# Designed miniproteins, single chains, continued (2): the designs that were tried, part 44

Each design is a single chain, and the fold is of that chain. pLDDT is the mean over its residues in the fold that is shown.

## One batch from the design tools (miniprotein)

Design m5605
Fold by ESMFold2-Fast:
Structure m5605 (fold): chain A 59 residues (1-59)
Amino acid sequence: MSEEEKIREELKKLSIEQLEGVLKALEELYKQSTNPEVKKRLEEQIKVVKEVLEEKKKA
């Protein structure tokens, strides 16, 4: 599995409440980061967490 797919599988194991906590933490890190490469990585991670959270809410 790719690194991204492995992260997605780990996120799927978390509860909705835990995923919301992760999302909040990533958004705070994004606001505090000044490095554009770090911001890009955080934006990608935020997108994945949001997708998993929406999928879990539909189930």
Scores: mean pLDDT 79

Design m5606
Fold by ESMFold2-Fast:
Structure m5606 (fold): chain A 55 residues (1-55)
Amino acid sequence: MDPMIEQIAELMKKSTNIEEMKKFYELLAPDLSPELREEFEKEYEKILKEKEEEE
């Protein structure tokens, strides 16, 4: 995994709620290349599913 995406994923995992995670995704996704955006989206969806189970 790209180190930048890995760092972002770690920050999202430490987020307390889904809304905060969505803000990270929306802030960072436009600046990513298509390949990095795909990796970011996969990690985002994975973490989202884990957070949804907390509800």
Scores: mean pLDDT 72

Design m5607
Fold by ESMFold2-Fast:
Structure m5607 (fold): chain A 80 residues (1-80)
Amino acid sequence: SRVEQAKAAAVRLVTAVLNGDIEKARQAGDELASLVDDPEAREKVRENVDKAIEALKNGDTEEALRYASEAAVIAVQAAK
């Protein structure tokens, strides 16, 4: 289901953030956003992914994880 795909992408996003892997975080975040059909929810997912990546670039893993988690929650709730 799209919910299971969103959960898998969310796990990959969080794992990439915990590993400091900016390229994999972007890839997983883009996958996560693509699973959201609602344009407003998709934009919120993209915004939180972008903020997570900027936090990673600044070395702030805690802030990055917070934004990645928000993107994951929005995407999983929006996926059907």
Scores: mean pLDDT 88

Design m5608
Fold by ESMFold2-Fast:
Structure m5608 (fold): chain A 66 residues (1-66)
Amino acid sequence: MPLSEEEIAEAVAEVAFASTVTAGRSAGLSDEEILEELREYAKKTPNPLLSEAILREVERYERELE
């Protein structure tokens, strides 16, 4: 089954998000520091679909922290 570019971007964003959150929490980073790192990564990526997918994961996580 071929994945769409959006599905690939979402999968990459999920892996990057999960890895960054897990590593950050294990290293003692705050949730705010982890979110800033992810936002910076989204801003630096030239792929708009990947940027959007990462920001969507960040927004979801922020809402869960409230």
Scores: mean pLDDT 79

Design m5609
Fold by ESMFold2-Fast:
Order: sequence, then structure tokens, then C-alpha cells
Structure m5609 (fold): chain A 73 residues (1-73)
Amino acid sequence: SAMDKAVAEAKELVEEAKDPSLSVEQLIGLALRAIGLGIQGALDEGKSFEEGLDAVRPEIDAIVNLLTKKADS
């Protein structure tokens, strides 16, 4: 399904975000891409914006945690 694909791609972005050479700006970009994937997947299945965000919320949180640690370092 489009949603399952979006979640799988968001998990790949979490893996990419673990690269310590990435800048804060690049991590922000990955977080925004994860948001967009969830929303688009939900809309493609006739689901709400909120359902799309909720589906990729763990992956967004993981990237944001990496971004926060990078910014605080």
C-alpha cells in the first residue's frame, strides 16, 4: 500500500540520519521529507493529513532526536 511504502521509506530516512557527517540543515531536510512521505501516502489512500503524520510519527521523532543531539553538540 502507499502508506506501507511511505513508512518503509521514512525508516530508510532514519537510517540515513544516523550518518554523523550530516549537518543540522541536512537532518532538518530528512525530517521534512519523512513528514511529506507520510502525508502523501495517507492522501493517496484517501486518509487524512493527521493519519499520515501519525503513521510516520516514530520515524519523525527518531530524526528529530538525532537533530537535537547534533545541534546540542
Scores: mean pLDDT 86

Design m5610
Fold by ESMFold2-Fast:
Structure m5610 (fold): chain A 90 residues (1-90)
Amino acid sequence: SLVVTKEAKALAEARPDLTPEQKQELINLYSELLREEMVLAILRAAETFLEKFKDNPEYQAELERTRKEIAEVEKRIAELQSRIDGLLAS
């Protein structure tokens, strides 16, 4: 959380053309995006590990759940990216 906030603030501060209100909104969106990307990285690492044991029924169930969670996170990332792009196009 703290590390994500620092990175997001650095990205927003690189844009001197934005108003203070737009910078705050951008920081919030980048912070949320970076958190979701971190979750995605963890889930993809788990998927890679579980794929090594794909023929084991117990790992098959876990792999299916992990893939469903990845799809949900990817959808949220796409929505956040769209919102950031919209703000930066203003």
Scores: mean pLDDT 84

Design m5611
Fold by ESMFold2-Fast:
Structure m5611 (fold): chain A 70 residues (1-70)
Amino acid sequence: SAEEELQKRLIKEAEETLKLLEKSKDRELKEKALAQAKGLLEQAKKHPNASEELIKKLEELVKRLEELLS
């Protein structure tokens, strides 16, 4: 389904984003990414069809971005 395809894309985008941001020195870009990741995580938790894999990847992304900003 389109929803399953969207979830797969979001998981891949989260993984790629984290790898790029780990190498970046741009604090503003990391802060923006953290805000977006937190928003996506909250929406995923409220969505009845959100996969555990998507939620777990978004939680991991949020945690790792918070660590990069601390």
Scores: mean pLDDT 80

Design m5612
Fold by ESMFold2-Fast:
Structure m5612 (fold): chain A 75 residues (1-75)
Amino acid sequence: MKPDHLSVVIHRGPDGRYVLEITLQRGEEVERSRAEFDTREAALAAARALADELGMVLADEVESGDTLFLHYVAR
């Protein structure tokens, strides 16, 4: 089934590393995953690569302090 929504949150962890939190929705199925990166740029690149691999497009981008929220939708 084609993914309906991909929600990505990138925030700075307590050790200064960047945490990438991913929520992928396919119909009623919800998949969650987490990864850590040394830089914000690496975390953002990983999020973009995942969205591209899944054939999803960026619908919304919100930055609040050190936290970046990205929402991708099916084309």
Scores: mean pLDDT 81

Design m5613
Fold by ESMFold2-Fast:
Structure m5613 (fold): chain A 60 residues (1-60)
Amino acid sequence: SMEELIEKFLKELEERLKKGASSEEVDRLGTRFVITNELSDEQIKKLSERVKELLKKYGL
């Protein structure tokens, strides 16, 4: 499902953040994920909120 793909993607983002990924890298990866998987506006909003909280967790 799309929810499973989003959860997998967020786990991959967190692993990259643990290794020192920049907010710019995270934004680029997120944009690619949205386009490649054709996310709806509602899915984009939910993903963006979770990415924002993840960035805050890592001081970005």
Scores: mean pLDDT 88

Design m5615
Fold by ESMFold2-Fast:
Structure m5615 (fold): chain A 71 residues (1-71)
Amino acid sequence: MLEELEKLAKEKEAAGDNKGASRAWVKLAQEYLKRGDFEKAREALEQALKLDPSNKETQALLEKVDELIKE
């Protein structure tokens, strides 16, 4: 469930596990992408990137989602 992934991400943020929280936000974004909810996917990826700004995979996914939303 999307709610479980969001809860997991927030719990990891509260615990100071920024990399674990970032991975949970990326998984949430991937689920939104499967549903075609590109705006929510972008929000989740932006949160993941704030927690782990050096993650090139998260940066690439966010760039791709921005291209999809531009249309």
Scores: mean pLDDT 81

Design m5616
Fold by ESMFold2-Fast:
Structure m5616 (fold): chain A 69 residues (1-69)
Amino acid sequence: GSLHEELLKLIGRILALIGEEFDLERELKKAKEEGDEEKAKELEEKIEELRKEREKLKEEMKKVEEELK
C-alpha cells in the first residue's frame, strides 16, 4: 500500500481509541457521581493506557506525514 493508505489506517486506529476514551470518560463521570471510588480509579487507569496508545500512534502518524512531505 501507499503511505497515504498507511496514514489512513493510523487515523482510523486513533479515532477508534478516541471513541473508547470518550466511552470510558463517560463511565468515569458516572462512577464519580455514584461515589464508586474504586471503579473511578480503574477507569482513570484505563483512560491513561488509551492516551499512551494514542500518543504512540500519533507519533507514528507524524513520521508517515514527514515521509509524504
Scores: mean pLDDT 82

Design m5617
Fold by ESMFold2-Fast:
Structure m5617 (fold): chain A 58 residues (1-58)
Amino acid sequence: MEAVAVKDFEVDNPAFLNLKKGEKVEILKVVNEDFVLVKSLKTGKEGYVGKSFLEEIK
């Protein structure tokens, strides 16, 4: 399922995927209530992102 970042998400931790507002990702797994594992559609990199920073598309 595709999602778009509604806000910039930046964390100085390699387990997390940094996103700019408007970047699209594929949701791979819901980890818990706060975090999802995603893949960047722009770069192909995978990492964790805060669930509240994403809005599902299509």
Scores: mean pLDDT 80

Design m5618
Fold by ESMFold2-Fast:
Structure m5618 (fold): chain A 108 residues (1-108)
Amino acid sequence: NEKLEKLLKEVEELLKKSKNPVLKALGEFALTLVKGNEEEIEEAYKKLSEEVPSIKDLLDKLYELHKKKDWSAIAELFEELAKQASSELEKEIFTKLSEIFRILAEQS
């Protein structure tokens, strides 16, 4: 899916521009949910939960939704985060992540 690959690259590039460790960790985990295998997802979950404890509850929720293959619920979560975003960069990242998970939901 060319649209999915393009969005994934765009999110990765936007995350490189951010100096916010919370946004970078949340975006990195979301990309790992899309691109990673189960072992990579578990490793990312453990690492990011330890490095950024403030988002552990969000990581827990995303991981549980991923296990259920509830891509639509993940998309809704990122759409809600985009509405609460404190910067245009954060809003763009969360909006693109929501679109990525919407595409995955449609392919399921």
Scores: mean pLDDT 88

Design m5619
Fold by ESMFold2-Fast:
Structure m5619 (fold): chain A 70 residues (1-70)
Amino acid sequence: AEELLREVEELARRAGEAYLAGDYETAIRLLEEAIRAAERLAEEAPELREVAERAREEAEEALRRVREEL
């Protein structure tokens, strides 16, 4: 469970780095992966569902903003 949570956090961090570098395509791909990982985390670890849902919502908001830059 912690492995998947760490993966979600790493994907979100890398997406932020790509966004700051102006690489919006990479940021979008990483955010989509973070959303999928957060969904799996919520399904596999119900005790972490609140954290997973928050991470998913934050990634979805970030994805929406990045798409507006294109």
Scores: mean pLDDT 82

Design m5620
Fold by ESMFold2-Fast:
Structure m5620 (fold): chain A 89 residues (1-89)
Amino acid sequence: SMMEEIERLLKEAEELRERNGRLSEESGRLDKEAQKLLEEAKKAAKEDEEKAKELEKKAKELLKESMEKGVRAVSDASKAVSLEREAKK
């Protein structure tokens, strides 16, 4: 029935909203950690170039993971909006 379809769409949208929230929070945390490592690398650069490079490498890995999670979060939010709009038809 139309009501069963509406309930299914809203449930899928809710699950996507929950995953979006988790991914956005994880993305933000990883970005903050990466920024701290970049500041530490900047401070270390003059005294220990090898340590600075290792910190920069770790920061780049965290930024990449943050970006990937952020992209997934945006995709989930967009899909949830589409499902919510379909449910309102």
Scores: mean pLDDT 88

Design m5621
Fold by ESMFold2-Fast:
Structure m5621 (fold): chain A 63 residues (1-63)
Amino acid sequence: SKIEELRKQIEEDPNNSTAYTKLGEEYLRLGKPDEAGRYVKRSLQLDPNNQDALDLAKRLSKA
């Protein structure tokens, strides 16, 4: 699954903010906004300027 692939990317590179953002998108697609928010928070801790993570955080605050 996409989630399994993204988890492997994080195991290989724990600083991959993009992989955390993509995990957030997948969990939001599954209807799990709490999990999505945790991954977005981690992405922004690694890269505060990650535009995709900032956009997803904004979507989560409105949903």
Scores: mean pLDDT 85

Design m5622
Fold by ESMFold2-Fast:
Structure m5622 (fold): chain A 89 residues (1-89)
Amino acid sequence: MSEEEKQKILELIGLLLRIIGLELDLEKLEKEGASLEELLKLEEELIKELEEALKLAKEIGDEEMAKKLEKKLEEAKKRKEELEKKLKE
């Protein structure tokens, strides 16, 4: 394994940990009845981290991780759209 490959793997691990943290924060805030604006902000942060992680997973050639991240990204984008619709009503 090259130092470049090592660095990309470490960066991906860091992003995955941040993604888990954001998902836990979203679950907690939803249970506590947080504002739609707070939930939207966290969904936007989660989407950004998922897009970065997906790019790295594809660059590393981790097809299974890329597939999991694509599914999470689609789910997060759907939740964001629902929150945006509620805020516009």
Scores: mean pLDDT 85

Design m5623
Fold by ESMFold2-Fast:
Structure m5623 (fold): chain A 65 residues (1-65)
Amino acid sequence: SEELKAKIDALEEKIVKLSREAGDILRKARQGEIDPEEAAKKLSELNAEIIKLLKEIRDLKKQIY
């Protein structure tokens, strides 16, 4: 289904954006630009969101195949 493929693509794009945010947070934390405890909390939240999106993509792919 083209609709399912489009939804998967949108979820993949969201994961890319969250991954970039995580990379920026890690870089800033390593450079001492943000508090390490705050960085750890934000990274944990981003990781949880990415895992949820990956599970949704997995379930949608099962509908195509």
Scores: mean pLDDT 87

Design m5624
Fold by ESMFold2-Fast:
Structure m5624 (fold): chain A 74 residues (1-74)
Amino acid sequence: SPVEDRLEALFDEAGARIAEALAAGDLAGARAVVEELRERVAALLEREKASADLKETAARRVDQLARWLAAREA
């Protein structure tokens, strides 16, 4: 699916940027990338009129990434 391919590209890009921020000790920058990803994912799925299931799955993936990052800050 072209939507799923674009979604995966957004997560891959965010993952790389988070890894770079964490390597630099920039936890605030890593958090900013996760919140930017949340906005971009929501905007993409709304624009493409994605299914409720895909929206739920993508939202859970962003939440998992946010929780993983929060655990590293604790």
Scores: mean pLDDT 87

Design m5625
Fold by ESMFold2-Fast:
Structure m5625 (fold): chain A 71 residues (1-71)
Amino acid sequence: VEELLERAEEHARKAVEAYRAGDYREAARHLLEAARLLEEAAERSEGELAELLRERARQLRELAREFEALA
C-alpha cells in the first residue's frame, strides 16, 4: 500500500508542476494516474482509510476533468 501511496504523491506533484507550466493536459493525465493508484490502494485497505482514499481519488478525477476542459 505504501508504494502505491508514494507513487500517487509523485504523480500529484507532477500534476502541480504541469499546472504551473500551463500544461493542463499533462496535469490532468497525472491526476488521473494518481487517482488510479489511490483506488488500487483503497482496494488493499479497510475501513476509514479505504473510504478516505476513494474520496481523494474522486476529487482528483473531478479536478482532472476540469483541467481537461481548460486545455
Scores: mean pLDDT 85

Design m5626
Fold by ESMFold2-Fast:
Structure m5626 (fold): chain A 72 residues (1-72)
Amino acid sequence: MKEASELFNEGVKAFEKEDYQKAIELFEEALKLDPDSPLTPSILERIAEAYEKLGDLEKAQEYREKAQELAA
Protein backbone atom coordinates (compact mmCIF):
# COMPACT_ATOMS: atom_id res chain seq x y z
CA MET A 1 0.00 0.00 0.00
CA LYS A 2 1.38 3.41 -0.97
CA GLU A 3 1.84 5.98 1.81
CA ALA A 4 1.36 9.70 1.08
CA SER A 5 5.07 10.28 1.81
CA GLU A 6 6.04 7.63 -0.79
CA LEU A 7 3.84 9.29 -3.44
CA PHE A 8 5.35 12.68 -2.53
CA ASN A 9 8.87 11.27 -3.03
CA GLU A 10 7.86 9.71 -6.38
CA GLY A 11 6.37 13.07 -7.45
CA VAL A 12 9.63 14.85 -6.54
CA LYS A 13 11.57 12.35 -8.69
CA ALA A 14 9.18 12.92 -11.62
CA PHE A 15 9.63 16.69 -11.21
CA GLU A 16 13.45 16.32 -11.23
CA LYS A 17 13.15 14.37 -14.50
CA GLU A 18 11.04 17.26 -15.90
CA ASP A 19 7.94 15.04 -16.13
CA TYR A 20 5.76 17.78 -14.64
CA GLN A 21 2.41 16.24 -15.58
CA LYS A 22 3.30 12.95 -13.83
CA ALA A 23 4.61 14.91 -10.82
CA ILE A 24 1.23 16.70 -10.51
CA GLU A 25 -0.64 13.36 -10.74
CA LEU A 26 1.52 11.80 -8.00
CA PHE A 27 1.18 14.87 -5.75
CA GLU A 28 -2.62 14.86 -6.21
CA GLU A 29 -2.70 11.16 -5.24
CA ALA A 30 -0.71 12.01 -2.08
CA LEU A 31 -3.25 14.73 -1.20
CA LYS A 32 -6.13 12.25 -1.68
CA LEU A 33 -4.55 9.66 0.66
CA ASP A 34 -3.88 12.11 3.50
CA PRO A 35 -5.33 15.61 2.94
CA ASP A 36 -4.49 16.62 6.55
CA SER A 37 -0.82 15.56 6.26
CA PRO A 38 1.98 17.90 7.48
CA LEU A 39 3.29 17.45 3.91
CA THR A 40 0.21 19.11 2.36
CA PRO A 41 1.66 22.68 2.17
CA SER A 42 4.85 21.28 0.57
CA ILE A 43 2.81 19.18 -1.88
CA LEU A 44 0.73 22.22 -2.90
CA GLU A 45 3.91 24.27 -3.41
CA ARG A 46 5.34 21.51 -5.63
CA ILE A 47 2.15 21.37 -7.71
CA ALA A 48 2.39 25.16 -8.13
CA GLU A 49 6.02 24.86 -9.34
CA ALA A 50 5.04 22.10 -11.80
CA TYR A 51 2.22 24.23 -13.26
CA GLU A 52 4.65 27.16 -13.59
CA LYS A 53 7.03 24.90 -15.57
CA LEU A 54 4.10 23.87 -17.82
CA GLY A 55 3.26 27.58 -18.42
CA ASP A 56 -0.01 27.56 -16.45
CA LEU A 57 0.75 30.62 -14.35
CA GLU A 58 -2.84 31.06 -13.12
CA LYS A 59 -2.96 27.55 -11.61
CA ALA A 60 0.57 27.99 -10.25
CA GLN A 61 -0.54 31.12 -8.36
CA GLU A 62 -3.72 29.40 -7.09
CA TYR A 63 -1.78 26.46 -5.61
CA ARG A 64 0.90 28.75 -4.12
CA GLU A 65 -1.82 30.77 -2.35
CA LYS A 66 -3.37 27.54 -0.99
CA ALA A 67 0.04 26.37 0.27
CA GLN A 68 0.69 29.71 2.02
CA GLU A 69 -2.75 29.69 3.72
CA LEU A 70 -2.11 26.20 5.17
CA ALA A 71 1.48 27.03 6.23
CA ALA A 72 0.42 30.22 8.04
Scores: mean pLDDT 80

Design m5627
Fold by ESMFold2-Fast:
Structure m5627 (fold): chain A 71 residues (1-71)
Amino acid sequence: SMEEALAELRRALRGLGLSEAEIDEILALVRQGDYDAALARLRELLRRKGYSDVTIEAAVRELREVLDRHT
C-alpha cells in the first residue's frame, strides 16, 4: 500500500541522515506521483550531506525498488 511504502521510505531516509522537513518534502512528491522529482531531490540532499556518487545511486536504486513494489 502507499501508506506502507511511505513508512518504509521515511525509515530509510531517516537512516540516511535526512531531517524530518527534508523527509516530508520527498514524501510529498511521492504522494503526488512525482517520483522523478522525489529521486532528483533525494540526490541533491545526499550530495549536500557529503555522500559519494556511488552511495547516492545505491540509495536511489533501493528507494526506486520500494516505489516500484507499491505503484
Scores: mean pLDDT 84

Design m5628
Fold by ESMFold2-Fast:
Structure m5628 (fold): chain A 60 residues (1-60)
Amino acid sequence: MEELEKLKEKIRKYLKDVGFTNEEQIDKIVEDFIKAIKEGKLDDPRLQAFLKALETYEKE
């Protein structure tokens, strides 16, 4: 669960940096991805693409 809280914060920061300004929209995106992870949808292409984007963002 500690890792999920860190992931939530990282996703939120990334979304703000790429131009999301609506807190409700950001919260919904974060919730949707965390829900997908908890439900075992780890092979979802959209989730995988998002995780790759986060890794790339950290290296830039």
Scores: mean pLDDT 72

Design m5629
Fold by ESMFold2-Fast:
Structure m5629 (fold): chain A 75 residues (1-75)
Amino acid sequence: GPPPAVKPTLSVKQIRERARELEEKLKNGELDKEEKAEAYRLIGSVRHRDAHFENGLDSGIKAAAEGLKRAEEAK
């Protein structure tokens, strides 16, 4: 079968830090269309996971869905 994506040289902690950096840049409007889609995917993935342990993190799921929609429209 196709090889699985093997990109995590980063720890979970580093991935969360990356998501925070992208969230800040997204909030400040410093990202282009492609970078916004990537940011929404990563931020949404991290926040969705955290929602299982902490209530009130639904904004990330919404951001991820919006990013995926924008990425799909860019095709």
Scores: mean pLDDT 62

Design m5631
Fold by ESMFold2-Fast:
Structure m5631 (fold): chain A 100 residues (1-100)
Amino acid sequence: MDTIQNIVQQGRQVVRTGDFDGLVSLARTLRDQMRSRGMDDTADRLDTSIRSGDPRVIASSVGSAMIRIGGIDKASVSDIMTISDISQQLVQWGTRQQQQ
């Protein structure tokens, strides 16, 4: 299964359900994928965001990491647009959780 397709599907599920555990699972997946590509600094930042337990911080880090992996993996324009849209929706969701 393609990494980008898997990340997109997990991101859509989190946006649809508002599942915090799903967001943390997606962040861990992205952390591991970033480490596998030698992006240790980005992976460490994702790990730090997971440890914070802050949905806004985690959503922001996940969104940034999704865009970055799309660039590294040279995703199609269509996939990049999908990643960007999901990233924005995740950040908006995380911000709303912090305002409650």
Scores: mean pLDDT 79

Design m5632
Fold by ESMFold2-Fast:
Structure m5632 (fold): chain A 55 residues (1-55)
Amino acid sequence: GPLGELVDKAMSLSLEERKKFIEELKKNAPKDERTQRVIEFLENMLELEEKARKA
């Protein structure tokens, strides 16, 4: 579905482009609970990846 396609798109991007994409989503995406949970999931995954790269 559309939210799965959004996740697939985000995960196909470089770390820097993914960060920009997530910020754009936070600004412009619909404010419904389902969309906001997907954005939170993407932010959490980004944080984990950034921490892993510091290790």
Scores: mean pLDDT 79

Design m5633
Fold by ESMFold2-Fast:
Structure m5633 (fold): chain A 80 residues (1-80)
Amino acid sequence: SDTLILLIKEAMKKLSELVNDPEFAKLLEELVEAIEKGDLEKAIEIARELLELAEKRNDELTKENMKALIEYLEELKKEK
């Protein structure tokens, strides 16, 4: 759903402003840009990088959120 993607994008922008983690914030910004450009392949790639960072930090909430986002972006990629 277009509405869900817009909500996710808005949430990621807000999260980027709140997190005191420059690497995480930079990847979130790049993810938002990829989604805005409709570059779903790049968006999935960046979301996977965020997932790897979450795994290294043992951040279960970010892991779950990134997995859900990746699944959602992959479904969009299958649509015309």
Scores: mean pLDDT 75

Design m5634
Fold by ESMFold2-Fast:
Structure m5634 (fold): chain A 79 residues (1-79)
Amino acid sequence: MSQEELREARLKKIEEFLKEAEDDDLKRAEALGALAQEAYFAGDKEKAVELLEKAAELYEKAGDLERAKALREAAKLIK
C-alpha cells in the first residue's frame, strides 16, 4: 500500500466518521482536527488552519476549552 493509498483510506474513514458524528460536537471536532492534519500534510496550510479553527469552535461549544486553545495555537503556528 502506497502513501497515497493510505491517505485515501484515511480520508474515507474521516468522511464516514464526520457523517456519523453530525450531532456530536466532540466527534465532529475530532474528525475536523484529523482532516486538518491531512490538509497540512498535503501542503494546503490555509485549509488546515480553517479546519483547526472550526474544530476549536466545536471543542469550545462542547466545553473542552483546553483542546480548543491548543488547536487555535496550532493554527497560529501554521499561519
Scores: mean pLDDT 77

Design m5635
Fold by ESMFold2-Fast:
Structure m5635 (fold): chain A 96 residues (1-96)
Amino acid sequence: VSDKEVDIGMAEILIGVGNLLFSKGKYEEAVEMYEKAAELAKDVSKKLYAEALTNLGKALYKAGKYEEAIEYYKKALEADPNNEEAKKNLKEVLEE
């Protein structure tokens, strides 16, 4: 197993932990998990990086940090233009 594969596995675990924290309303703690996941995924998987950034944006939005949420959805789309969740979330935030 390469270091790259370890980083991908750890990023997936951190996204899972972040999702659990998000479901419990612990949005600031979820942000920390998604930020760590994005750092691990950044140079190894554009798809996983975009997923982490999209989830980070969702958690920031729930924490009331709307401008930061918009920035992270845009970064997610820069990393993976085909990320449908980031497209949908960005559209919803900008249309309200």
Scores: mean pLDDT 86

Design m5636
Fold by ESMFold2-Fast:
Structure m5636 (fold): chain A 60 residues (1-60)
Amino acid sequence: KVEELIEKLNDPDESVRVEAAKELGKIGGEAAREPLLQVLGDPSNSEEVKRAALAALNKL
């Protein structure tokens, strides 16, 4: 479910966060938009995670 993927965007494992962002981009939905924007605004996230979140937002 979308909520489970949103929770995984805050996982301590970077690879899990990247995968969650990609899945949110595939299944779509407005509920994913704000969490993905928060990922982009978080300076602790790597470029890889932020790029995945941006790509997902472009698919919504």
Scores: mean pLDDT 79

Design m5637
Fold by ESMFold2-Fast:
Structure m5637 (fold): chain A 68 residues (1-68)
Amino acid sequence: SSALARALVRHDLVTEFGLSEEVAEEVVRLLEAGDREGAIRLLQEHGLSPEEARRLVEGAVRALETLG
C-alpha cells in the first residue's frame, strides 16, 4: 500500500474512532499483512464492538486497495 493510503487510514482511526496513533499503526500493519482477524480483535480490545470492528476493517481494506 502507498504511504498516503496508510496515513489516511491511520488518521481516520485516530480522529473518528479515538484510537491512539500506536494502535492505529498496528491495525494498518495487520491489514497490510493480510491479518484481518488480528485487526478485528485489536479494535475490539480498544473499545469497538464486533460489528464496528468488522465494518471498519472492510472499509480500511477497500481504502488500502483503492489508494495503494
Scores: mean pLDDT 82

Design m5638
Fold by ESMFold2-Fast:
Structure m5638 (fold): chain A 55 residues (1-55)
Amino acid sequence: MTPEEAAEIARERALEMGGSERAAELARQLKLTMGSTTEEQAYNAALAGLALAGE
């Protein structure tokens, strides 16, 4: 899995959790900066994206 693929997974995870498109984009950007490719880090990025969006 590439970092870009993991970032898209983080975006989709944020949307699956009921996050907005803004939260999803934040999750994607955060995951890109992490450099890791695990599902746990994608989930953590999704949670952080929701938190940053105020959700």
Scores: mean pLDDT 78

Design m5639
Fold by ESMFold2-Fast:
Structure m5639 (fold): chain A 90 residues (1-90)
Amino acid sequence: MEEKEKEIERDILRAFVEIMAVVSGLPDEKVEALERLVDYLIEKGAPVEDIARVIRAFIEGKYDEAIDLISKVLGISREEAEKMLKELLA
């Protein structure tokens, strides 16, 4: 049941990334990187609403806001959140 719920959440968030990417003119390689970020945050147990906020902030160029949101959601330092985001988007 939990696994199936995570699959549905992943599909919804990936669709959200695709919609936001079209609106923002994001290249395909960055869409793939954001989909990896979604998968990572879901596996870490981040709420869908918080993941959506992270994706939106990143796509809108609000990188500091995205890093702060990841830090708060995962309970990690801002520096660790920045490192994680950089690794997933590479």
Scores: mean pLDDT 77

Design m5640
Fold by ESMFold2-Fast:
Structure m5640 (fold): chain A 62 residues (1-62)
Amino acid sequence: NKLEELKKFAIELHNKDPNNREKINEELSKKIKELNLSDEEKKEFVEFYKEIVSKEEPLKLE
């Protein structure tokens, strides 16, 4: 399950070092290309990741 793998990968990267957003974005972009996700899967992942980022930004990065 490529989308599930990507979601777990994103959570692990974000939780391990949320301050390194540039590195996280680079790794995620590379993983997306490697997994060759469909447009639907990419959209679902983007919605998922936005939710994770929004929850962390006001509480953990301020």
Scores: mean pLDDT 70

Design m5641
Fold by ESMFold2-Fast:
Structure m5641 (fold): chain A 56 residues (1-56)
Amino acid sequence: MLYRLTEKGQFLQEMFGLPEVVTEEQLKEAAQRLDPGADGDAAIASLEKAGLIERI
């Protein structure tokens, strides 16, 4: 599944070297760097809720 980084989420490109359009696996890796204790699926849901990513 593919996601787009929002304007709020652009810092993820700077911090983690993510492209504008990211895979689920790339998002899980980035989320684990922010919160190593988070489950990958829960982390993606949190990023969507925070408005940092959008599904495409």
Scores: mean pLDDT 75

